# Designed miniproteins, single chains, continued (4): the designs that were tried, part 69

Each design is a single chain, and the fold is of that chain. pLDDT is the mean over its residues in the fold that is shown.

## One batch from the design tools (miniprotein)

Design m14547
Fold by ESMFold2-Fast:
Structure m14547 (fold): chain A 62 residues (1-62)
Amino acid sequence: APKELIDKAVNTVKDALEKGLSLTQASTLGQQTIIDLKRKYGLSRDSVQQINKSVIDTALSL
């Protein structure tokens, strides 16, 4: 997946967690961002999976 799109999804989750939202709320925002990026840019299944993995790895490391 393009780094710019990975960074958008990851930063959405990071910002939510830094603002004191729960892991569940942050994950919901991250998933919504991935859905929006898939729709807007026509991302492949592999690209969506790469972004999702980066979001999960980031959330679990915080």
Scores: mean pLDDT 79

Design m14548
Fold by ESMFold2-Fast:
Structure m14548 (fold): chain A 57 residues (1-57)
Amino acid sequence: MSAEELEEAKKRIEEIGVRGVVTNEIEKAIAEIQELQKKYPELKELADKTIASLKKV
């Protein structure tokens, strides 16, 4: 996986997190982030942090 692909996936996780809060679809956002984390294991730490933030909202 290229650094550019990883950066795009990282941005997508952040966007899903923000959208989940704005739309009040936190469970859906968590599920989407978990699917991205399965596809990009290198993003586990970011995914875990984003999910933790969503759960605190």
Scores: mean pLDDT 78

Design m14549
Fold by ESMFold2-Fast:
Structure m14549 (fold): chain A 81 residues (1-81)
Amino acid sequence: MTSEEEFISKLTEEQKKELKELEEEAERVREEVRRLLEEGRLEEAERLAFSFLREALERLIKIMREVGDEESVELAEKTLA
């Protein structure tokens, strides 16, 4: 499995749902950015992409911090067994 698939497999159901929602939002933003670029609205496309990227990174970091704590506990329990 890819490292991304391994990461996802360790997420809680709530975190998986949050990640899925983030991916769906990323798809919508990507489509809107493409549309703006096709219209020649470069500055608006760049601003939208930058704003979303920052928000997405903040959400991902929060999930990673939570998964890091749970992953450490679960991995330690499985490794000890």
Scores: mean pLDDT 69

Design m14550
Fold by ESMFold2-Fast:
Structure m14550 (fold): chain A 57 residues (1-57)
Amino acid sequence: KVEELRRKAAAYEEAAQVALERASQVSPEDGKKLTELAKKAEEKARQYRAEAEELAR
């Protein structure tokens, strides 16, 4: 269960990195959309990490 949450957090962290990398390679308008997507993925990653830390206690 804790391992599953950590795996989900890692997946969202990777998705955020990919979105940020693509944001720098596209138009400013498309880049803004990708940056917003990355921020959403980072938010979910933080949520899953916090849940994993709480469950591990």
Scores: mean pLDDT 81

Design m14551
Fold by ESMFold2-Fast:
Structure m14551 (fold): chain A 65 residues (1-65)
Amino acid sequence: SAEEVLEKFRRDGRAAVEWVRTEAPELREAFRRQLEGIARRMVEEFPELAEEIERLREELLAALA
C-alpha cells in the first residue's frame, strides 16, 4: 500500500541520512538531490500522501544540514 511505501521510505531514509552524516559526508549533496527526486516521484504516485511525504522530505533534508 501507499502507507507501507511511505513507512519504508521513512525507515530507510533515516538510516541512509545517518550513514551519510557519519560515514560518507562527501555524498551529502548527491544524496540530498536523490532524496528530493524520490520524494517528488512518491508525491506523483501517491498524491493522497503528499503532505506526509513532503514533511518527511523536509525532516530528512534538515537532518543532512
Scores: mean pLDDT 84

Design m14552
Fold by ESMFold2-Fast:
Structure m14552 (fold): chain A 112 residues (1-112)
Amino acid sequence: IKPMSPELKEALKKALEAVGLSAESDIEALILASGAVAKAIRERDPKYVEAAKILAEVFEKMGLTNPMAEIARLAAEGRADALTPEQRAMVDDALLAAENLPARKEADAALK
């Protein structure tokens, strides 16, 4: 992934911090951000919905127009029921990737 503009990095960081998350790299930040959008869809928790509003703008500015930006926008609008079956599968994959990231970080830390 190409480096994001400072403005996009700050917006992404603020969205993640709003849900109690932090990232060590741009790739990790995108995995966690996709997971936060997935939680907004599944749990409809106001903090994740608010993060999804910021993340929809970030994903659009990054050129991530298909499909995560659309999923984030639907989450932000409270239109989770409008997701296609393919988008629901992507939500499941994003949530799984984000859930596995802490375990991977713990394993990587133990190997150092």
Scores: mean pLDDT 71

Design m14554
Fold by ESMFold2-Fast:
Structure m14554 (fold): chain A 56 residues (1-56)
Amino acid sequence: MIQEKGELYKKAVEAIRNRDVEALKEIADQFEKLGDTEAAERYRKEAENIEKLKKE
């Protein structure tokens, strides 16, 4: 898990680019499991913002 932290950042960038809310939520959960709570909160907020824009 810890060894794949760099791949999670790459996936997060791709998910933001694709506006993939579900992928961002999964990535945030993976960061939290790795102990990176700051990154987890950041990507959860990004997913929430994208979801709100789709509804508004």
Scores: mean pLDDT 77

Design m14555
Fold by ESMFold2-Fast:
Structure m14555 (fold): chain A 86 residues (1-86)
Amino acid sequence: MTVVITLINASTEQRLAALGMAVDIELQGGRLTSEVEGNTTTLRVEGATPAQAQRALDMAEGMEKGGAKVTVTQDGDTLHITIEGN
């Protein structure tokens, strides 16, 4: 499946955590595309397993407990996770 993580006004720590997770998926045979535009970082990972997608959700839930606003939607085999920092 595909996982798209959009980080808006995220801290350096949040951005590094999301990038580390995306790179882990790429090292396991996925494809990572990253884009930075102003205060927005978008990480697109193709070829994620269900377990890797769950890890992305767990990471986002941790950030939400830390005060970020998290929105999760799924369109077919694409999981969209939007994380808005405070």
Scores: mean pLDDT 84

Design m14556
Fold by ESMFold2-Fast:
Structure m14556 (fold): chain A 65 residues (1-65)
Amino acid sequence: IEYLKKAIEALREKDLVKAGENLFLASLVASKEALPYIEKAAEALTEKDVEKAIEYLEKAIEAHK
């Protein structure tokens, strides 16, 4: 969860490098339920769609609960 929150914060700051690093760390500790949303967030980041990436990361946090 903490890495997902840090990734969202980095995206709000438009720090794509920090967002990518925290997204990678989140993927290593994520549940199987959260992983699909993390993958969708990474896809949105390749498109530079920050809002969509944040939406998927919020869903990943919800799935992790």
Scores: mean pLDDT 77

Design m14558
Fold by ESMFold2-Fast:
Order: structure tokens, then sequence, then C-alpha cells
Structure m14558 (fold): chain A 95 residues (1-95)
């Protein structure tokens, strides 16, 4: 589940394992993309919740990470924001 991957990414950030955190964040985005594409209300809502939490984790990661990793974190934040926008549009289409 995307939220479980987000929680694992948060723990990796707390441990200073930024490479693992970025890998888990990318997996969470891929899982959320599948949920958004499903057309299922519960799955879309779960993706929205996971993406909100992921954005908080990535913001924290950006502030703590070495400068070399900041561009990669910012790109993942941009992808998460765009996917969140698409998820909200998909949710609106079901109302």
Amino acid sequence: MAMELVREAERAVEQGDFERALELAEEAIREAERDVASGDLARIQAAIDALHELLAVLTRAYLKAPPELQPRIEELRRRAVELLRRALEALSALE
C-alpha cells in the first residue's frame, strides 16, 4: 500500500538513509499512480492521503539531505504534486 511505503520512507529519512527514502518515495508514487488510474473511489482517496503524507516526508527530507540529493527530492515533490492534482480531478469526476 502506498501509505506503508510513505511510512517506511519517513523512517529512512529519520535514520539518514536518503537513498532508501528516495527509492521508497518513488515506489509510493508508482503505487499511487495505479490507485488514481483505477477509477475506484476508495483507492483514489487512499492515494490522496498517501500523497499528502509523502509531500510532508519529502519536505523534511529536503531540509536534512546533503545538497547533492536536493534536486532528486525536489523532482519527486514535483511528481507527487502533479499526481495529487490528477487524483483530485479523478475524485471530482466521480461526484
Scores: mean pLDDT 87

Design m14559
Fold by ESMFold2-Fast:
Structure m14559 (fold): chain A 67 residues (1-67)
Amino acid sequence: SEEEIDRLLELAVRRGLSVEDIQKLLTEKFGVKLSPEEVEKRIEELRARRQAYLEHLATLRGLPVPP
């Protein structure tokens, strides 16, 4: 599923795995065959989404707690 792929990509990026290693893991564990460029593109999209989400959460956490 997409959620499992996204989780693997997050962990792999955090561990500093190469795009080639990530590609092999995706094929072995999920049966998904992505080119190295497709893997890099998806990682960049996830990074951008994660940053936007964290910024949004930081804004929400800055709000006063309602009584």
Scores: mean pLDDT 74

Design m14560
Fold by ESMFold2-Fast:
Structure m14560 (fold): chain A 73 residues (1-73)
Amino acid sequence: MEAEAEKLYERARELAEKAYEILKENNGKLTEEAKKLIEEAAELLAEALGLKYGLSEEEKEELKKKAIEASLA
């Protein structure tokens, strides 16, 4: 379980870093590719934390939404 959660967490971080790099290369413009990476990273982050801390589906959905909002604001 821990190893699975850790891999998802690392993947989420990698996708978030790639999205950030794309935003920088495009002068802060949100591209479709960057948006997709942000959404995927948020999904994986919520899943990883859900496995690690036993979060409910509702808590995972809230975390995912907040992660996306924080990335886009």
Scores: mean pLDDT 78

Design m14561
Fold by ESMFold2-Fast:
Structure m14561 (fold): chain A 61 residues (1-61)
Amino acid sequence: MIDKDRDGTLTEEEKKELWEKLREAYPELSDEELFALLDTDGDGTITEEELVAFVRQLEQI
């Protein structure tokens, strides 16, 4: 695919903040382990939807 509409959904800042929230929830997990948790399809790719959905589960406020 040449054109990716979804690439513009999350900014670099937003992605970093979401990743930091995951790190706070799972400080013992490595990057590879966090990646595996986000990769629910098991295809080796993390989508914005997967990242946002997982972080929302961590937001309890």
Scores: mean pLDDT 64

Design m14562
Fold by ESMFold2-Fast:
Structure m14562 (fold): chain A 67 residues (1-67)
Amino acid sequence: APRVTVELIDEKTGERHASAPVDTADGLRAAARALAQELVDKGLISPEQAEEFLAGVDRVAATLAAL
């Protein structure tokens, strides 16, 4: 089954934040939402950046659902 990991890179430090690998569209959306919320709560990204990231993840999730 196809598996993907969600990653966010901090633009200031180059630090990589990654989720656990997932093989479903719903799993990918849930992992991405959890990661984005954690990074917003820590002040590492803005809510606007989180929304842009989640929109990108939705495109990948749609591709997984089509496979």
Scores: mean pLDDT 72

Design m14563
Fold by ESMFold2-Fast:
Structure m14563 (fold): chain A 64 residues (1-64)
Amino acid sequence: MMEEVVEKALEAVEAGDFDKARQILENSGLNGVEAGRKALELGKEKGREADGMMLAIMATLLEF
């Protein structure tokens, strides 16, 4: 479930739709630290480390 949510958010980041990525994370109720770790993991697996890092930063900022 977390993986599916983070994967969908990562796809939005890849498409340049940061508002959609943020909404997916906000609506998921996931902890920002856990979502950020998963984003880095999936980004690395897909060869999209920059997109994964961006999503991880966004997830962390949701805690503020």
Scores: mean pLDDT 80

Design m14564
Fold by ESMFold2-Fast:
Structure m14564 (fold): chain A 120 residues (1-120)
Amino acid sequence: AAAPRISIAVAHVETEEGGVTKVVVSLRGLSEAQVEEVKRLLEESGFEVLSVTRHADKTLIFASYRGSPQEGFDALTRFLAGAREAFPDAELVLSVTGSAGDVAAAERISAATGAELVVN
């Protein structure tokens, strides 16, 4: 069987209410109970889960963190560390698009958590 995969795409946006880190978590090969555990880890890391969409081959979780870019990346680091501990056999993938600063932050998170980094 293929290894379980947890892929997270991150984007940072400024709003009138301050900074927001938006994430889309794509889950493949995880049970319903494991999907709920990923949702719990996001919430414990400080993310607000906005929606969960289930497809035949994957589940998508849309979540956001309200705060500075650094606080958002710190929350993402907590989430990925928790996911690595909870799912040691899963492939973790971090995808970023945008500024050189976002890429540098993602490189640090990848090094700290063992997540594979994908740029663009």
Scores: mean pLDDT 82

Design m14565
Fold by ESMFold2-Fast:
Structure m14565 (fold): chain A 68 residues (1-68)
Amino acid sequence: MRQRVVDLLAEKGARAGEAVAREWGLSDDEIADMAARGGAVGAHGGADVVDQRLAAGVPLQEILDRAR
């Protein structure tokens, strides 16, 4: 379940990176690189947030619902 939240935040990060790269007029290869970087940032930040929320006693299902 924790991995589902991380994957969702990674997907959101990838979409954000892709959108920014397209707005900057970058090449398809650079757009793909920005999407990969955004996904990695989203996954890393997502893992930290999930761990912090779990430590605070927030149920994993609530964290997942909030991440959607």
Scores: mean pLDDT 77

Design m14566
Fold by ESMFold2-Fast:
Structure m14566 (fold): chain A 83 residues (1-83)
Amino acid sequence: AEERAREAALAVLRAELSKEQALELAERVGRAVEGDGAKIEREGISAASATTAIALYLIGLSLDDAEKARRAAEVVEEWLAEH
C-alpha cells in the first residue's frame, strides 16, 4: 500500500502527469491505503506512513494547484533522499 503511494508520488515527480492520470493514480493509491489515511495524519510516526501521507498530499495538490504540487514534489524528493 505505502509502496504504491510512494510510486505514485515519484511518478508525479519524474513525469508530468495529466490531471486525468493523476486522478487515476490518486484513486488507486486511495484504494490501496483506504482507512489508513486517517491514521497516517494522526500518528504519522513511521517513515513508511509519512511517505504514504506525502504521496497522497502531493497527488491531491496536483489535482487542484500545479504550483503547490511542484513545491510538494520538492519536499517529497528531499524527504525521500533523507530516508
Scores: mean pLDDT 51

Design m14567
Fold by ESMFold2-Fast:
Structure m14567 (fold): chain A 63 residues (1-63)
Amino acid sequence: KVLSPEEIAEVLVETGLVDEEQARAIAERVGDATPDQAAAELVRSGVVGPLQASRAASALEKK
């Protein structure tokens, strides 16, 4: 399922892994993306590790 940048940012903030500014920056960078694509960008950006990114992907899939 493809999510909008707004949906990605909301979910990332809700996880508590990133702040609102980090969430917006990541969402803007990925654009319309699947949960896995958004999670991959979190790891690529060095914001979180693979385990935390996997948790974020799971949260995004529930949107």
Scores: mean pLDDT 79

Design m14568
Fold by ESMFold2-Fast:
Structure m14568 (fold): chain A 71 residues (1-71)
Amino acid sequence: VEEKIEELVKALEAGDWGTASRLLVELYREGVTVEEIVERIEKPEHQEFVRTMYRQIEQGLAAGAEARAAR
C-alpha cells in the first residue's frame, strides 16, 4: 500500500497522469483513504488531482453514473 503511494507521488511529479489514475483506483480498492494519500503529497495541485480522482472513483463505485454523464 505505502509502496503504491510512493509510486503515485513519482508519477505525479513526472506528469504521468495515466499511471497516477491507475494507482489511485488500486489504492481506493485497497481501502486507502484520500487523507492518507494527500499527507504524502506536498504540492497543492497534486493534492487537488488526487481528491478529484478519489471523488470520481467513489461516486462511480457507489451507484454507477447517473444517466448519461456528459463528456
Scores: mean pLDDT 71

Design m14569
Fold by ESMFold2-Fast:
Structure m14569 (fold): chain A 60 residues (1-60)
Amino acid sequence: SEAEELARRGIEAARAGDLETATRLYAEAIRKHLEANGESLPEAVIEALARAEAEAAFRA
């Protein structure tokens, strides 16, 4: 899926040390996943979740 492809690119960016790009890609992945399932979250929550995922991937 598009969300899965965005998440994979986010992981690659995080592994390269680019947390800004990783956070953006994870945020896009989360938005696409929510859209596909008919769900929504506030943008601030999406950004917080994306940042947490990017940081976790960077530390792994």
Scores: mean pLDDT 84

Design m14570
Fold by ESMFold2-Fast:
Structure m14570 (fold): chain A 93 residues (1-93)
Amino acid sequence: MMKKLEEEINEAFLRGAEAGIKSDNPALQAMALAGAQELRKQGKYEEAKEIYEKLIAKDPDDAIAWRNLAESLEALGKLEEAAKYRALAEKAA
């Protein structure tokens, strides 16, 4: 039962994240960031990466999104790409 509820929550986070990124509502954008962080905790790094990339495309000065994207890339073994995005996070901060 927990696994099915977890999948439903993850699907809700993905849909909410996409809607939040497309909106000008800061609370929905924050929910998208939180959803990506939860996906990352569950080991869904590729899904988290996609959400972070969309957040960065909308707001390139979001240092938190850049940092979380770098950490997701590190978890995926993409260390060179992660180092580049960490540098961008420091520049955006």
Scores: mean pLDDT 71

Design m14571
Fold by ESMFold2-Fast:
Structure m14571 (fold): chain A 69 residues (1-69)
Amino acid sequence: GMSKEELEKALKAAEEATSAAQVRAVAHELRDNGVLSEEEAERAMALADAGRIDEARALLVEKLRKALE
């Protein structure tokens, strides 16, 4: 699992993501650390690849905020 510091860094990266590549990088990290399921990570990446960056980012941010509770 990710530490609180690592989760906070990932949250900042997600909030600042403006490209599909940046969204994919965060989604992969969160999946590899068990914060996202494989399905959730694939969904975020699919949204980003479709140009729906705001929706992909919102998914990652919501999940990270819940992980930090």
Scores: mean pLDDT 86

Design m14572
Fold by ESMFold2-Fast:
Structure m14572 (fold): chain A 75 residues (1-75)
Amino acid sequence: AQQADFDEMDELSRRVAELVAQAGGDPEKLRALGDEEIARMEKEGRPQEVIDRFRSMVEAAANGLRTVAELRAAA
């Protein structure tokens, strides 16, 4: 049972990493790409817990990109 949950988390982590790469340094673009993926997951009837976890991962990644952008703008 636990192994299936970890495999799902690995899938979500890989997907977030792909979206981060597509967004480059842009946190807004990452959020937009994440919203598109969430809409697809909702249409597929994925469990709410999976969608919530993915949303949290995207938000964390977007916050990281925003911090980097702010530091670069300050330099």
Scores: mean pLDDT 77

Design m14573
Fold by ESMFold2-Fast:
Structure m14573 (fold): chain A 89 residues (1-89)
Amino acid sequence: EEEARQALRDAVEALKKAIEYARQGKWSQAASYSTAANLLAVAAVLLHPSEKAQRILDLIVATSRALDAGNLEEAEKLLKEAQKLVDEY
């Protein structure tokens, strides 16, 4: 299932950029990348429903919520977990 795998990889990369922009105080850009990541992760689960894809989506959503709360340390921790699961996909 290559399309779902690629969408999850793209979602993680978008969140990396979101955290980078948030660290720079560029919250509008961070929000745009965070939104893109959530949409990509939802698309991946719809394309290929699996327990692992759902868990990655849950981590991506949690990372976005941490970013919205301004908790960059928690967002980075959650993103590392999502990246690990994507690498194992």
Scores: mean pLDDT 85

Design m14574
Fold by ESMFold2-Fast:
Structure m14574 (fold): chain A 66 residues (1-66)
Amino acid sequence: GLATLTPEERIKSADDLIKTGEEHEKKGDYGTAGKDYFNAAELLKDVDPERAEELKKKGKELFEKS
């Protein structure tokens, strides 16, 4: 990718985005939560594709609620 992140850095950044997304979801900010989950999925697509697909699905469901 254009960004030089190690697989471990990508996982860490994705975990941080997931936590942020969970907090936005708890506050009813579904649009922002969906964006956080989509961004986390992009970070994980090459390192954990199954988790990335789960996050994309969740992000889509949250955008449909917003």
Scores: mean pLDDT 83

Design m14575
Fold by ESMFold2-Fast:
Structure m14575 (fold): chain A 66 residues (1-66)
Amino acid sequence: MSREEKIELLRNALKAAGQLAGQSVETLLRQIAEGRASAQVLAFLQRETGLSEAEIRELARELLEE
């Protein structure tokens, strides 16, 4: 899977998580990048994307920079 495909999967999963939690995608990205995301949010993102927690954290940091 390409980096672009992983980013799009993560963005779609974050939009869904944000709608369910009543939080913005930017707020969730910041929480994930800073290691402050809830275990429930991380588990949801892992199930939706098939990515590891480490990959999700790395991509979240990259998305905050762009």
Scores: mean pLDDT 80

Design m14576
Fold by ESMFold2-Fast:
Structure m14576 (fold): chain A 60 residues (1-60)
Amino acid sequence: MRGLYRVVRDVTATAPEELTLRAGDVVEVLHDVDENHVLARLVATGEMGLVPKAALEPLA
């Protein structure tokens, strides 16, 4: 996955490398990390961290 994605549900970080997100946030996906996670940047803040792929939808 690469490009802009919308967060579809609230996500709470459980580890320092994870990103806390709210439904409606927009993230830029930078790299696939594993089957279930991407490295992404929160567009509004510039914060980077791991995000579950299941919480994201492509931004049209």
Scores: mean pLDDT 80

Design m14577
Fold by ESMFold2-Fast:
Structure m14577 (fold): chain A 88 residues (1-88)
Amino acid sequence: NAEEAFAREGKELADQIIDDAVATYQKAVEIAKNAKSPEDISRAAVYDVAGRLLLAIVENTGTPEQVARARARVDPLIAEAKKAIEEA
């Protein structure tokens, strides 16, 4: 039925947002570790903020399983991005 199709699409979208959050934080880490200018650090910080917003969407709209999986994948990247930005 339409409600089950919509619920399935919602779960698929949340999974896509989890993957986007991971990719966004990986980009923040990459830019910060390779930073050669203040502009690179600013760009890395923008990706850190974007990743936090994507994670917040998952935490507020995802299932408990999706939230747990997102946190397990993203938490190490948050720590790594913070360290890389601070050390740049």
Scores: mean pLDDT 82

Design m14578
Fold by ESMFold2-Fast:
Structure m14578 (fold): chain A 81 residues (1-81)
Amino acid sequence: SMAELKKKEEELLKRLDELEERLEENLENPSEEELEELEKELEELKKEIEALGDKASEELKKKYLEVDIKLGLLHIKRALS
């Protein structure tokens, strides 16, 4: 149903927001263990978004891409230290 889809998208967006906050915290207090957990969480979110296929909103897809880019930038920053 549309209500179930909307609820699922709201859940996924919230999880992406929480993951983004944890990425920002990792910029100030680096932890390899936390970074590995963040990577695993993002991969799981990717699978759930991909499972929605064409039903996934543009907002959800853009938010995922933003978080994925931020994780990639964090890896680059750490590699340069």
Scores: mean pLDDT 83

Design m14579
Fold by ESMFold2-Fast:
Structure m14579 (fold): chain A 60 residues (1-60)
Amino acid sequence: MKEELLKKAEELRRKAEELRREAERLRESGSASELEIQLLEGMAALLEGMAAWLEKKAEE
């Protein structure tokens, strides 16, 4: 059970990294609004927070 929580946290961190890379690509291309980029970055931060919470629960 704890190992499944850690695996889920790793998946969430990976997805967050993908979202941050996409936000960077959109900034470089200039094709997206600041709000769209902030939304992607916000989603990545949310996933990182969820991953941290799962990691903490796995260590308890």
Scores: mean pLDDT 82

Design m14580
Fold by ESMFold2-Fast:
Structure m14580 (fold): chain A 97 residues (1-97)
Amino acid sequence: SMEETFAEADQAVLILRLAVDYVILKTASKEEANEAARDVIRAVDELLGHPDATPEQLRIAAELAREIASIAEKKGVDPNVVKELQRAADRLEAAAA
């Protein structure tokens, strides 16, 4: 249906948003890295709120969130934000099961 097509597009956009934030975090200043990390947390919350998110989409998002958390920690992002990123990855993995 049209609604299912839009839901799929929204989920794909959220995963793409995670991938973009991953690239930003690798090259960004500390300040930009903090903003990108917070954007990832918001995107994960939105993805987890989608009832039609597939296990495969959730696994891909979990892997990206895990890598993002690692890069954010290395970049000196706020430890509380890094902890939220790690929890986000854990929540995505749990939802994919």
Scores: mean pLDDT 79

Design m14581
Fold by ESMFold2-Fast:
Structure m14581 (fold): chain A 61 residues (1-61)
Amino acid sequence: MEFYEKARKEIREAAKKGDFDKAMELISQAYEELLKKYSPEEAARFLGDLFDEFYRIKKEL
């Protein structure tokens, strides 16, 4: 599995379990990894998608 797909799944699992601290930690780690592989603009777009999913899951709990 590509790192982004793996990170996204782990973030979603942590958020669904109500472990918001872990989900935020995983988002931060994913952002650092994205900045190593993508432009700042592309990394920010992926980060935005991760935050949108996180907040949506949090709101549903």
Scores: mean pLDDT 81

Design m14582
Fold by ESMFold2-Fast:
Structure m14582 (fold): chain A 69 residues (1-69)
Amino acid sequence: DEQEREALRLAEERGQESSRLVNEARDRIIEETARKNGTSLEEAREYIEKNLTPAELAQLLAEEMARLR
């Protein structure tokens, strides 16, 4: 069915756009953390992974995504 294939394609495109926003927000959070802590981007990523819960990271991502839009 052409309609089903089109719906799946549109869902995939929306998923890719959402992934781009999440990735941009994540990169900005990492950059801000590195700047605040005086560390490299790699050290900032490790800091986030060790010190933030999934819920805290989700909150920061939501706030940064809202700022981007």
Scores: mean pLDDT 75

Design m14583
Fold by ESMFold2-Fast:
Structure m14583 (fold): chain A 89 residues (1-89)
Amino acid sequence: SLEELSELIIRYGEVAGRLQDLLDELATRDPELAARLAERFAALDAEFQAVLDALERGELSLEEAIAKLRGLLAELERLVAEAEAALAA
């Protein structure tokens, strides 16, 4: 539904903001790891924008877009966990 899409977009933005803050901190302690995680974050961001663009062009159904965005959000949450673990070490 459009409500699920809206919720996913909001949640992705919240998680992305948290990851950016964690990466900014990690860059002061482990710049090489921060750079690798930032590259993976940039790739996920590009995929997220590509899904939204494809949906806008009618190349994906709403259901297909939601499924893809849920997967990307899960990958983003994994990056947050990796950054948090690195900062806790």
Scores: mean pLDDT 90

Design m14584
Fold by ESMFold2-Fast:
Structure m14584 (fold): chain A 56 residues (1-56)
Amino acid sequence: SRELAIKYAQKNAGLSPEQAEEAIERAEAGESYEEIGKRLGISPAQAEGIHKLSHL
């Protein structure tokens, strides 16, 4: 669920909805969780969590 991913990102990673959507888009494009995390100032585990939640 895109909504669950955005909610998680805002509450647990401090991201805006727009940044959460960027994380999902970049992960779907095949960018690594480490590079996404570096770009958005979050951990690779948080980037992975956002991506996985977007598929629920």
Scores: mean pLDDT 87

